# Designed miniproteins, single chains, continued (2), part 33

Each design is a single chain, and the fold is of that chain. pLDDT is the mean over its residues in the fold that is shown.

## One batch from the design tools (miniprotein)

Design m5118
Fold by ESMFold2-Fast:
Structure m5118 (fold): chain A 82 residues (1-82)
Amino acid sequence: SKIKELQKIRNELLEKLRELGASRPVLTAAELGFAEMISAKSVEEAKKIMDELLQRLRELGASPEALDVAKEAGEKIIKIIE
């Protein structure tokens, strides 16, 4: 059940990013980064993955709105795995 909740958050994030017009590189980075977060062995590892992902999304030209949505989704994932 916990894994299903995490996957739902990832899928909802990707849908929101598509609605915001995020580029294919941004969508791909978010998909892979959030899959890595869900597979993290600890909350500390998940937080590091989130920080690295947010930096990469900025480098790929993600909008401020896209970054906010990604950060919110990452915080939800972290709360579930705590």
Scores: mean pLDDT 85

Design m5119
Fold by ESMFold2-Fast:
Structure m5119 (fold): chain A 82 residues (1-82)
Amino acid sequence: MALSPEEARKLAEDVRRAAEELAKKAIEEPEKAASYITAARLLAVAADIAAESSPDPEAAEELREAAEYALELAKKAEKEVE
């Protein structure tokens, strides 16, 4: 299942926004932090898989950068909540 370049770029944007919200919620709701951090890590995995499947090198790069960004936000949130 391959995404179009337009769908891939939209996914990259959606991943970045969702990761930011999940990281923020992990800090705001520490009792649910593990679930929010896990969701952010899964977004990073999904973006990375989509990048490998994308025939457009520009869209693939945006997806890889979104995956890295989501993973960094998840790591930062995990460090802050213990």
Scores: mean pLDDT 82

Design m5120
Fold by ESMFold2-Fast:
Structure m5120 (fold): chain A 73 residues (1-73)
Amino acid sequence: MSLEEAKKLVDKVVEAAEAGDWEAAEKYAEELRKKDEHVGRIAYMGLRLIKEGADPEGVRAAMHQSIEQLYKE
């Protein structure tokens, strides 16, 4: 999975969560987990934070930063 693909799928998780479509959000997080376990963990943690009332755009930015750090080795 490329950095760009990971960010795109994370964006879909956040967008689905903002829309209240938790099934779609979990589906995108699971697609991330199947492709990369570490990226999937980031997506599931982000989804949990949004469910707990965190700002979705803040969570998106944090997930992007975490993914970028993973890809830097």
Scores: mean pLDDT 84

Design m5121
Fold by ESMFold2-Fast:
Structure m5121 (fold): chain A 105 residues (1-105)
Amino acid sequence: SVNVAKKLAKENPDFAIIFYEGMAKYYEKQGNYKEAAVFYALLAIVYIENGDFDGAIESAKKAAEYARKAGNQEASDLFEKARDYIEKGDKEKAIEYLEGAINAL
């Protein structure tokens, strides 16, 4: 969940990054694009909480790509909006759109 990702980002940021990236790549390799999109979105939230804009942008981009591969254009569009808010430095709206996109999957 988004709240778990935020908590892990604060308690152990290095582990949170390794864990969510590992899960995203695992589901990506299995062709489970829906789960890959979820874990890339959670990874983006971890990067936002840690102030790593470049990591957040790349993760949100991958979430949008895998949502599209999963056949969910609505979720993909919401991830692209989240990415735009990350690029603008609007952390609150970025997280809101990432959560909305996860809920649309």
Scores: mean pLDDT 88

Design m5122
Fold by ESMFold2-Fast:
Structure m5122 (fold): chain A 75 residues (1-75)
Amino acid sequence: SADEQKLQEIQKLLEEMHKLGLQAKKDGKLEAAKKIEELLKQAQQILNDMLQGKISPEQALAQIKKLLEEAKKIA
């Protein structure tokens, strides 16, 4: 379904954000890694809100994409 496809896309975005944080730690960019971890926690909260029906899958996907863009800027 369309909602299942959006959930799979969100999970891939969260995985990408997690990998950016791990890479920042490996590169010794501890402040960047901390900020990426904070963005990942925000993205996980957005996913939780979607799963609880507080926001639409479309809204959740859009918000998490923005957080990943911010993570990429600071990585």
Scores: mean pLDDT 88

Design m5123
Fold by ESMFold2-Fast:
Structure m5123 (fold): chain A 60 residues (1-60)
Amino acid sequence: MVISGTVQAKVGVGKNSVALPVKADDGRGYLAVFPKADVPAEEVEVGKKVTAEALAAKPL
């Protein structure tokens, strides 16, 4: 699932993945897990826009 939106908080940074609450462009909130290769550290900041294929996404 491709998620495009704004990072709301920085909640989880694993060795190979990051878990981020994202407010998607459709206005919905998701807790999404991204590979670190697709969402580098610079994209894991509050207020930063992210667009990547999520490994998992849970609606909030």
Scores: mean pLDDT 72

Design m5124
Fold by ESMFold2-Fast:
Structure m5124 (fold): chain A 91 residues (1-91)
Amino acid sequence: SSEEKKQLEELKRNLAKALLNIDKLPLDEGSKRALQFGLMRGLAVLDINLEKLENPDLTPSEVAARLKARIQEIEDNPEAALEEARKIAEG
């Protein structure tokens, strides 16, 4: 629904903003990295749910495959994932 889409987009913006503020938290470097990857994976989950709203015919196996691919993209290029999060937070 339109309301579900708005809620997911708001959650996505909130996670993106949180991700950009991690460097300011009083945490050790390893904990900051772990939290950054956790939040980036959270953004991937929200992206797949937004895509499912646009394509309700996606099977559970297709959803799982797309989520796995998105997580792999983040692991392969975390700098690109951080730049996309910045655009989301600023837009």
Scores: mean pLDDT 85

Design m5125
Fold by ESMFold2-Fast:
Structure m5125 (fold): chain A 111 residues (1-111)
Amino acid sequence: MMKEEIERGIRRGLGLILIGVNEAIRKSHPDLPKEELIKENVELTEKLLKNTKDDGLKIELLAALYLILKKLVGKKEAYKIVKKLAKKIGIKEKLLKEAFKLAEEEEKARE
């Protein structure tokens, strides 16, 4: 029980770090093209997802990617990009749905 709670906290922390780093990059480099930041985040997330079998980490990484992309291109386009990536690498539909739900809960908690 305690171990699973700690692992969940670490996975959530990794997602929040990715979001925070992207916000910092945007503030320090406002002239950076959106397309470049989208490309780099998608490619990094793809590599991380391919190198893990931890479904909890996959959910957190997909949720973080969605929230990052949502700030760059809006909800509809962010959703399409994340779905396309998940399909490309064979992520189960259940994990993708859990990732979007987590992203909505994280955004609501920040209000």
Scores: mean pLDDT 82

Design m5126
Fold by ESMFold2-Fast:
Structure m5126 (fold): chain A 94 residues (1-94)
Amino acid sequence: SPSDNELIGKYLSYWVLEVLAEERGLPLEEQLKLFGVNSEEELEELRKKAREAFDYYLELLDYVGENTTSAEKFKELLDKALKETAEKVRELEK
């Protein structure tokens, strides 16, 4: 199975590619190539999963920021956020 860091890195890369595609106005054919898919339907499904995973991670990061009381607590909460995001990604890939 891929590691938590490998899964997060993969989906973070998808999110970065989505932002670049939207902000730069990339043609559909170039977006399909960047995401490694062959249809607009496959692209939209992949983008939806990437957005959902990233939104989930951002919500967990807000919780980390609000509940950090020490450097040790920050590390604990951040490690937990990474693991929970990786589990969310695994669920989305089912």
Scores: mean pLDDT 78

Design m5127
Fold by ESMFold2-Fast:
Structure m5127 (fold): chain A 98 residues (1-98)
Amino acid sequence: MDYKITMKIKIYSVEGELLGEYEIRAREHNGEIELEEEDKETWRELAERLKDLKISEVKYKITKEGNVIYLESTLVLSNANNEKVLTIEMEVVMEKLE
């Protein structure tokens, strides 16, 4: 089943300073995710910013309302020395297409 995906991503320093805010749209079809053309540059910027970091902590909440799935998550990213570098707040909305 096809989904329309909207991702709102906020990146914070360990001290809680907002470093970046991104909105990325995509579509899911048969398990494949395709980014909207206008958001491919935004995704590339985000991917380069998060390069060489690993997810050390995850909190998430999933809710479903009819044809819409909401995912709220908080990720803590650490460097190779296990030092916390960034916190990411992510809101994902997935809407089932007809």
Scores: mean pLDDT 81

Design m5128
Fold by ESMFold2-Fast:
Structure m5128 (fold): chain A 92 residues (1-92)
Amino acid sequence: SLKEQLEALLQKLESLSEEEQKELGLRLALEFAPELDPSKYSEEELEELARDTFEAAIGLLKSALATGDPKAIETAKKIEKIYQQYEKEKAA
């Protein structure tokens, strides 16, 4: 079911290491804001952006599970696709 799928995704994301959370967070930021130029940011600013984006993604998944809001669910599915691509690249 969709609920079980999103609950499994949330559990996987919350089990990631701090480094993996930063890596995925930065990828999420770039995918959702493709106009963002990483070269204009310091390494510290990029790490803060990655952390904030990851926390926002967790909050959105929790909101989608709590409310069933169609827009939140659609964004949660996009997060899942980005996570799956990240895992595939880490396995390569």
Scores: mean pLDDT 86

Design m5129
Fold by ESMFold2-Fast:
Structure m5129 (fold): chain A 96 residues (1-96)
Amino acid sequence: EKEKELIEEALKLLEEVEELVKKLDIPESVKENLLKLIEKAKEALKKKKFEEAVKLLRLLSDQLKFLYDAVDAPEEVKELGEKLEELAEKLEELLE
């Protein structure tokens, strides 16, 4: 897929993750850390820093999967984590 389409897909997914995180019944410190990672990922994507964006998306995916396993989090948390991982792989293809 084209670079612009992948960036738009990634930004849309990050918006979904952000809305989910805001609604989660988790410690405020954990919520703040996740929102900070989401913002960093959005900025990396907007600046076309794809190597940085891939690392941040993978880290965010890992954090969401950890939350699903460690706390009473809905299935959507795991599903979004998996989508972030898939998107990171697609963006990595842009790096050759």
Scores: mean pLDDT 81

Design m5130
Fold by ESMFold2-Fast:
Structure m5130 (fold): chain A 100 residues (1-100)
Amino acid sequence: SEDTKKFIEELKKKAEQYEEEIKRDPNNATAYYNLGKAYMELLIINPDDKELAEKAYEYFKKAVELDPNNLSAYAGLIVALRHLGKDEEAQKVLEKAKKL
């Protein structure tokens, strides 16, 4: 639908903005987290798109590497791993997050 197309276009524009923030500051943990969230929102529209799940995983992983205290980024990482069928890896991340 046109509304779905507009929503996807808005999410892609947000992703591009966060990518520009990362180019300006490669240590911006918040930008990586927000970029992961944008790809996760795209994944809600197309839940079988493994490429979107992989991108969300990579960005959330970078967010937790830069800010190990960001519990929301760990939650995103766990959900992305489960979408990739990596349930055992998701469980290990959950156990690590519980110790924070």
Scores: mean pLDDT 87

Design m5131
Fold by ESMFold2-Fast:
Structure m5131 (fold): chain A 68 residues (1-68)
Amino acid sequence: MMTRQQADDILQNFGRHLSSNPQLTREERESMIDRIVAYLRSRGAPESLVQEFRDRLQQVMDEQLEKR
């Protein structure tokens, strides 16, 4: 099962990846969120954690899009 620490690490890595790759399109960024969410579900993460994590990924993406 996905731990909160693993979720936090993924969130931080996602933010760093977006910052290092400002050339990524909006579609590519949204695709990354979908892939991460699908991965979490495939690993048996509880739905409550998946929803919380999806919201956090969306927030990070929105912040990075504003900097574009």
Scores: mean pLDDT 73

Design m5132
Fold by ESMFold2-Fast:
Structure m5132 (fold): chain A 97 residues (1-97)
Amino acid sequence: KEPLQQVIKYIQLGIEYLEQGDIKSGLEYARKAESVATAILSGRRLLATVGDTEGLADAEEILRYIRRAVRYLEQGDIKSAIRYLQRALELAKRMLS
């Protein structure tokens, strides 16, 4: 599922930049991950209207973790942001499997 692989890639890049102290690039990639995750959730919500609820809860949780990470980055809490991005990454990888 290509969009989910894109979310994984953006989260990994975001974490890498944050660990290097590049907060601007880290935030940019976290926001890119949020955008793609939002599109995935919108698609799954549309499928849920016809009874296909597969991965809906996981898509909601991934987006929730990414949004929390973005908020922590905006507040300057880089450590909490990385933690939430790592949680989103683990769930996205599990969902892809």
Scores: mean pLDDT 86

Design m5133
Fold by ESMFold2-Fast:
Structure m5133 (fold): chain A 63 residues (1-63)
Amino acid sequence: MDLNVEISLTIERLLREGASDEEMFERLTEVLSKVMKPEEAEEQARKIVTQIRLGREASAERR
């Protein structure tokens, strides 16, 4: 599967399951580490999680 598609599907699945930011970071790092160096995978995963977090915080409404 294309890496970008795998990352996107992983993000959507984790968000649907209510995963924490830390859980998303760990799961994305695992996926990315299959195709890039561990340092790059960790940095990319951190950036992705940060973007998701900022999106949630900007549009977050409490129940």
Scores: mean pLDDT 74

Design m5134
Fold by ESMFold2-Fast:
Structure m5134 (fold): chain A 89 residues (1-89)
Amino acid sequence: MSVEEIQKLLEKAAEEYKKQLESYGIKVASAEASAEELSDGRILATITFTLEDGTVATVSELYDSNGNLLSTSANENMLKVLAEIQAKK
C-alpha cells in the first residue's frame, strides 16, 4: 500500500470519526489526516482532532512497507476523549 493510498483512507476515517465524536456531543473544530513515509520505508499515519476548546487529540498508526499495522498510539487528550465516549455509551 502506498503513502497516497493510506492518506486517502485516513481522510475518510477522519471524516467518519469526526461525525462519530460529534454524535457523542464532542465538539470538533477540525480533523486532519496525514501519512508520512519514514526513512526505513515504514508509514506513520496520524489523525489529529482539534476540539472547539483548543484541545488537540491525536491517534497514530505505524505500518510496515507492505501495509501491515505494527502499532497504534494515542496522546493523553485522545485517551480522555475515548474515555468520555465510553462513559456516554
Scores: mean pLDDT 80

Design m5135
Fold by ESMFold2-Fast:
Structure m5135 (fold): chain A 75 residues (1-75)
Amino acid sequence: LAEKIRGMIALLEEELAREKDPSVRTALNLMIGFLKDALAETNEAERQSIIQQVLALAKRTLPQEVADRLAALAS
């Protein structure tokens, strides 16, 4: 589980490094922050909730391809 979350963070940090759109950069920073919170979370239900919130935000704000890659890592 922690390895999956670290993979998701790494993917988002790579996207952030090359992203030029300020709105997308803001969304990426929020998602990275939430996933770092999920890594520190000890309650599995709360961790799952944070991951689902990140996936929902990604579907709304990121290109479909990137959102799909995140969902695959979360599976």
Scores: mean pLDDT 82

Design m5136
Fold by ESMFold2-Fast:
Structure m5136 (fold): chain A 90 residues (1-90)
Amino acid sequence: LLEELEKLLEEAKKLLAEIMNELNMENPEDQELAKKIQKEYLELISKVNDLLKQAEEASPEEREKILKETIELIKKFIEKLKEILKKIKE
């Protein structure tokens, strides 16, 4: 679960970097999109860190539940990034 979570965070980071590379920073709409995505990424990282701290203090059963919830949260963000990237490439 932790290794899966770390791999998903790396995937999200790579997708974010790819989106930032595809955006035209001379375009005001792309600048706003970049700021929004970066803000949402930082909010995700903050929430993930809080959940991981809770998991460290939890029982083994509660830890597994928290890690699965955290994985689902990251997967939803990755899906959002993939949709954004698809629209940019169109």
Scores: mean pLDDT 82

Design m5137
Fold by ESMFold2-Fast:
Structure m5137 (fold): chain A 117 residues (1-117)
Amino acid sequence: MEEFLEEFRRLVVEETVRVGRRLAEQQGLPFDEELWRKEAEEAAEKAKPIVEKIYEEGKLTLEDLNEMLSLAEDSAVRVGLALAMYKLAKKYGIEISPEAEEKIRTMLKNAGIPMPK
């Protein structure tokens, strides 16, 4: 559990920074990495109870995904949360509902990011 939560936090930060930088470059906007790291860490901390539930149940449902995503206002942070959860679910053998996977796929498509396998 503790290692899973720390890996989730790390992935949320890494993916948010990567996505945010890419979107900023595409829009010709400045990118403040420290601000995006802070927003990502705050969102990951707020998501802990939901992520613990997902780990314990071994299932990522659309309802849990939507609740987790509601904790972030910025699109890059939401994409970071979705990517981190998807990658961890695949790594740890957590079942992803078809509805949750479709939501993630749609979010990634809208952000111009390819779906990880």
Scores: mean pLDDT 83

Design m5138
Fold by ESMFold2-Fast:
Structure m5138 (fold): chain A 83 residues (1-83)
Amino acid sequence: SLRELVERFNSLSPEQQERVIDRAAERVKDLLGFETLEEARRFVEQVLNLVLNNPDIDLSGAPSGVRTSLKAIEESIREVEEE
């Protein structure tokens, strides 16, 4: 759930949170065809901020890019938690 994703992200240190954003941005750049890592990072941050501020939001009907970014964020959280 998005609430579980938010709780997991918020349990990370600021340095770990930055690593999640960096890893998710690299994934999203390739998957969604952004020209620059900067553009992908901004998109990931926008999606993450939406979820962090609205953990009860229903994103099941969101555009595929938003859903792809959420999956990338979740996978990146898992990898950082395993460090």
Scores: mean pLDDT 86

Design m5139
Fold by ESMFold2-Fast:
Structure m5139 (fold): chain A 70 residues (1-70)
Amino acid sequence: SLEDFKKEVLEESLKLAEELRKQGYSDLDILGLVLQKAGDLVMSEKSVSLEQRKAILFEVNKVIQEKLES
């Protein structure tokens, strides 16, 4: 489902952010690398509309920025 796919993308993004943070990457580098990975995952899913893909990517950006600022 779309909800399951969104959850998977968010979980993978948060896991990658934690891994990169532990490795000493800067907040900006973490954000860039995570968004690149999320973009690849979202663009590979042809059953999801362009509008839905954009919404998922905006949500990832928001969640990761909030995590890094906390």
Scores: mean pLDDT 84

Design m5140
Fold by ESMFold2-Fast:
Structure m5140 (fold): chain A 75 residues (1-75)
Amino acid sequence: ALAERRAAVERGARRLLEQALAALAAGEDLDAVLARIRELIARDVAEALAAGDPELAALIRAAGERVIAEVRAAA
């Protein structure tokens, strides 16, 4: 169901955010952290679209945008 896919995407987004914030706290470069996040989002979006799941692709994009915004705000 869409709600289950949304929950899975939100869990992934939380893990990615936690990892990104830990990397920043460890002194990793913001641009490098953001580039890695964008690459992971682009890959997951491309995979969802290739699988014929545009709803999943949209959920991944939305969650990814929130992660990027929070990482930028924390830096």
Scores: mean pLDDT 86

Design m5141
Fold by ESMFold2-Fast:
Structure m5141 (fold): chain A 87 residues (1-87)
Amino acid sequence: AVAAELEARVAARAEEARAQDLDTQRKIMAELAREGARLARDAGDDRTADRLLAMAYLYEKDYEKATELAEKLGDEDMLKIVEKLKK
């Protein structure tokens, strides 16, 4: 499935970035998640695109946009993560 493939590729690239500092790692993860979201949307999988875009917003610390997408998706786990990071 396209969703599983894109999520796995983002995770693999994140592991490759482990040698870099945390801010650089977050930027790489955000870029990969945005690329994955674009590919998922091009494939017609809007739900996976929204999920990956929400992950990108979390890495960018854009908690407001991450919350909006998590609410749209009904992703309670992501909402809890945003709440903790948002203070």
Scores: mean pLDDT 77

Design m5142
Fold by ESMFold2-Fast:
Structure m5142 (fold): chain A 88 residues (1-88)
Amino acid sequence: SGRIQQLQQQLAQLQAQLRQLIDQARRQGRRSPETPTRQALIAFEKANNNQLGVDALEYLERADALALFGKISDIKVEIAKEEAQAAS
């Protein structure tokens, strides 16, 4: 459906933005401190197809990168709901 296509396009854009922020952090040579929130996000990503790669999450120093990860997770949930409705 058009809605699933729109959500997939939004997902792709947010993933591209997150990769750009991670690449900037890598070039700065700094890694994020390990936190319970980061560990939970890594576990979630591993369980759900590991699209970003867990190593990339080591470079999430910026709050905006964590916010993008949250938006990505929300859109994945919305896609799953729309796919379930389309299959009904």
Scores: mean pLDDT 67

Design m5143
Fold by ESMFold2-Fast:
Structure m5143 (fold): chain A 71 residues (1-71)
Amino acid sequence: SAAASAILREGTELVRQVREAMERGDYERAIELAVEAGVDKATAEELVRNGDIEGLVRLVAQKTLERAEAA
């Protein structure tokens, strides 16, 4: 559907932005973007604190897929 395609496009960009924010040390921005994707704030903060870039990116991607499947 057009709605699912839009969610996937936005989510792909969001995943890229979260990775870039983490790689440059902009942890506040990475948390904000992850929360926007539907990640729980406390979970996002924990993953950032642990330096778990792959874990945070994976969770953002998972939340994007869940929203696209619901559309």
Scores: mean pLDDT 83

Design m5144
Fold by ESMFold2-Fast:
Structure m5144 (fold): chain A 91 residues (1-91)
Amino acid sequence: SEAEKQAIEAGMQAAVEYLLTVFEAMLNKTFALPEEEVLKKIEEILKELEEKYNLKEIAKKILEAIKNKDVEALKKELEELGKALVEILLK
């Protein structure tokens, strides 16, 4: 349905925008590890990407990079996420 397509697109956009915000904060050395409640919300977003888009390994690596403040790992996984999302959108 149109509502389902809009929900999927909105969820995908929100997840990507959030991850880019985290990445930029890490690059600028302004990133503080979020509170446990915010980490749970990140995990929920990444689980949605895992279940709906078959991005389980990318989602796990993104979460690990965020927890470890590993900018290089996060950059690599965001590039892989971008490639996967382009493939999904072009189908």
Scores: mean pLDDT 66

Design m5145
Fold by ESMFold2-Fast:
Structure m5145 (fold): chain A 87 residues (1-87)
Amino acid sequence: EVETFPKTEKLSEEEKKELKKEIEELIKKVKEADVGDPKIENFLKQIPQLLKDFEYVLENEDKETIEEAFKRLKGQLEKVIEYAKKV
């Protein structure tokens, strides 16, 4: 699992694609879980900005900043999915 080749300070294109794909899949799950709940609808309105901010980080920031942004966004999306499953 551990990459042996010397890494640049930026994530590889494959790693960036995987992170973006995981976020897009979580966004899809949030949209599919939307049952007309106002909290979920309000969060969905925030998603375009959150995705734009994450894409900016993927293109312009270092590996550590990208990993922090990914964890933060993933955590937010997962909380909404969990909430939707319990409603």
Scores: mean pLDDT 75

Design m5146
Fold by ESMFold2-Fast:
Structure m5146 (fold): chain A 60 residues (1-60)
Amino acid sequence: GGDRLAEAMRAAGVAEATVYGAPGSGDLGAVGVTEAGEPLEFVEASDEAAEAALRAALAA
């Protein structure tokens, strides 16, 4: 659920971390700002995919 993603985002130092239910799909959406000041936004169908998207965004 969104709690696990929100915890992972906070642990990674993402500022303004917000996790939401994507309208109409039930997917997990996330927005925030990385420690480098880069905007972060993604929508994924599962907790595992969302955590993978977070890791990919932080590695960029």
Scores: mean pLDDT 76

Design m5147
Fold by ESMFold2-Fast:
Order: C-alpha cells, then sequence, then structure tokens
Structure m5147 (fold): chain A 69 residues (1-69)
C-alpha cells in the first residue's frame, strides 16, 4: 500500500490523505472546513474503479490540491 498526503497548493497545508491498497483500491480522506471529515472509498476490483480513481485524482489537482508521498 502507498500513502500520499493531500496538500492545498494555496496554503501549503496538508488537508487529507490518499491511500492506495494492494488491490488497486483508493481511500481518500479530506478534512473539510468546519471540522468535518469526508472519506471516499473506490474499489480496485470494479472495472469502473480505475477510471473513477483517475478522475478523483484529477479532480483534486483541478481544485488546487497536490499529492505528496
Amino acid sequence: PAVYDIRDKKTGEVVGTLTRGVDGSLTITLNLPGGKVKTTYIPGSDMGGLAKGSQAITDLEKNGYELVP
């Protein structure tokens, strides 16, 4: 498994983590404004899972976040 910090490019603050499982699954945890935490799980065994995972990473980058190992 690989773990990445999700960093806000505007503030330089780590706002969450992305974990890639050995099965290719992704777990994304984001600390939202107001102290709420959002966790998203994308299965690796689903044929749509890879496309959803790639889109989720692209959406993070478009919204001004970066992944740091």
Scores: mean pLDDT 75

Design m5148
Fold by ESMFold2-Fast:
Structure m5148 (fold): chain A 82 residues (1-82)
Amino acid sequence: SAEQVARLLEALRQIDAELDELLALYKQGKISPEEARGAAAQARRLVAQLRAQIAKYATPAQQAEADALIAEIEAKIDELEA
């Protein structure tokens, strides 16, 4: 349970890092607005699934970490959709 939640938190951290790279490429004009919106939509679906799984088994400390990571990810998604 705790080990599984740790892996789900790692998946959130991976999404966060991938969105940083995508935002950098988008700001450089290296990906299209359509590609950026597609990536944002995929990230929203993955985050929703991870949020649901984490909520089932997370300790309060793990839930707080997940909430902070998700807030960061959602801000980056909003930037990709702009």
Scores: mean pLDDT 88

Design m5149
Fold by ESMFold2-Fast:
Structure m5149 (fold): chain A 90 residues (1-90)
Amino acid sequence: ASATVVIELPVSASSEEIGKAMEEAVEKAVYELTGKKAKEIKWTSAESTDKGLKITGTATAEDGTVLDVEVIIEITDDKIIITVTVSLAK
């Protein structure tokens, strides 16, 4: 089971705005998948790919459920596209 949230930002968005959008998208995906609020988000790695910047981490829901988080950041001519996928850790 997984949940995916996509956020679009203007290309002028700062690193802080991108970070906040990522955290909000993770919180939304955790709620959509589990029905519970995210308690903690930990970012563990970042790597450049042919499809954009890939950031991975974990999220912990209020009940202690641990979830895997994957973020893809794509920069286009007119916008930044942030795709967050949250899945149950197995």
Scores: mean pLDDT 82

Design m5150
Fold by ESMFold2-Fast:
Structure m5150 (fold): chain A 76 residues (1-76)
Amino acid sequence: SLEETKQRMIEGALDMVENYLDRMGIDEKSKAEILKEAEQELEYIRENTTDLSDFIKKAGEILKRIREKVEEIKRK
């Protein structure tokens, strides 16, 4: 189903984000905050998108913002 597909993609995206944060040396507190925010945003678009293409596009935008946030943290 569409819901099951979105859920699997969210699980995969969160795993990718966690591995990315670990590789980038992000501290445990910041990691937990970023993962919680990512999960909340991904769950929001899961409920508020009607097709897989729109979901994928919006999920990609969320992941891009996470990469930008990590880049900012690493510049400090």
Scores: mean pLDDT 85

Design m5151
Fold by ESMFold2-Fast:
Structure m5151 (fold): chain A 62 residues (1-62)
Amino acid sequence: SEEERRERRRKIMDENLKKINTEQVKKAYKLSELMLELAEKHPNSMTGKEIVEEARKKLEEE
């Protein structure tokens, strides 16, 4: 079933995530938060590409 496939995928992903540094995971989370903040603040002013680029710049600034 699809549920069994998702469960197997999740276990494989969890094992792969153990190989990633905790700081890398935190940075990915922060990037997602910054992207959401920019999208909410500029819903009609920024393209998806501009949101990603601006979020990355802010993440590197911190």
Scores: mean pLDDT 73

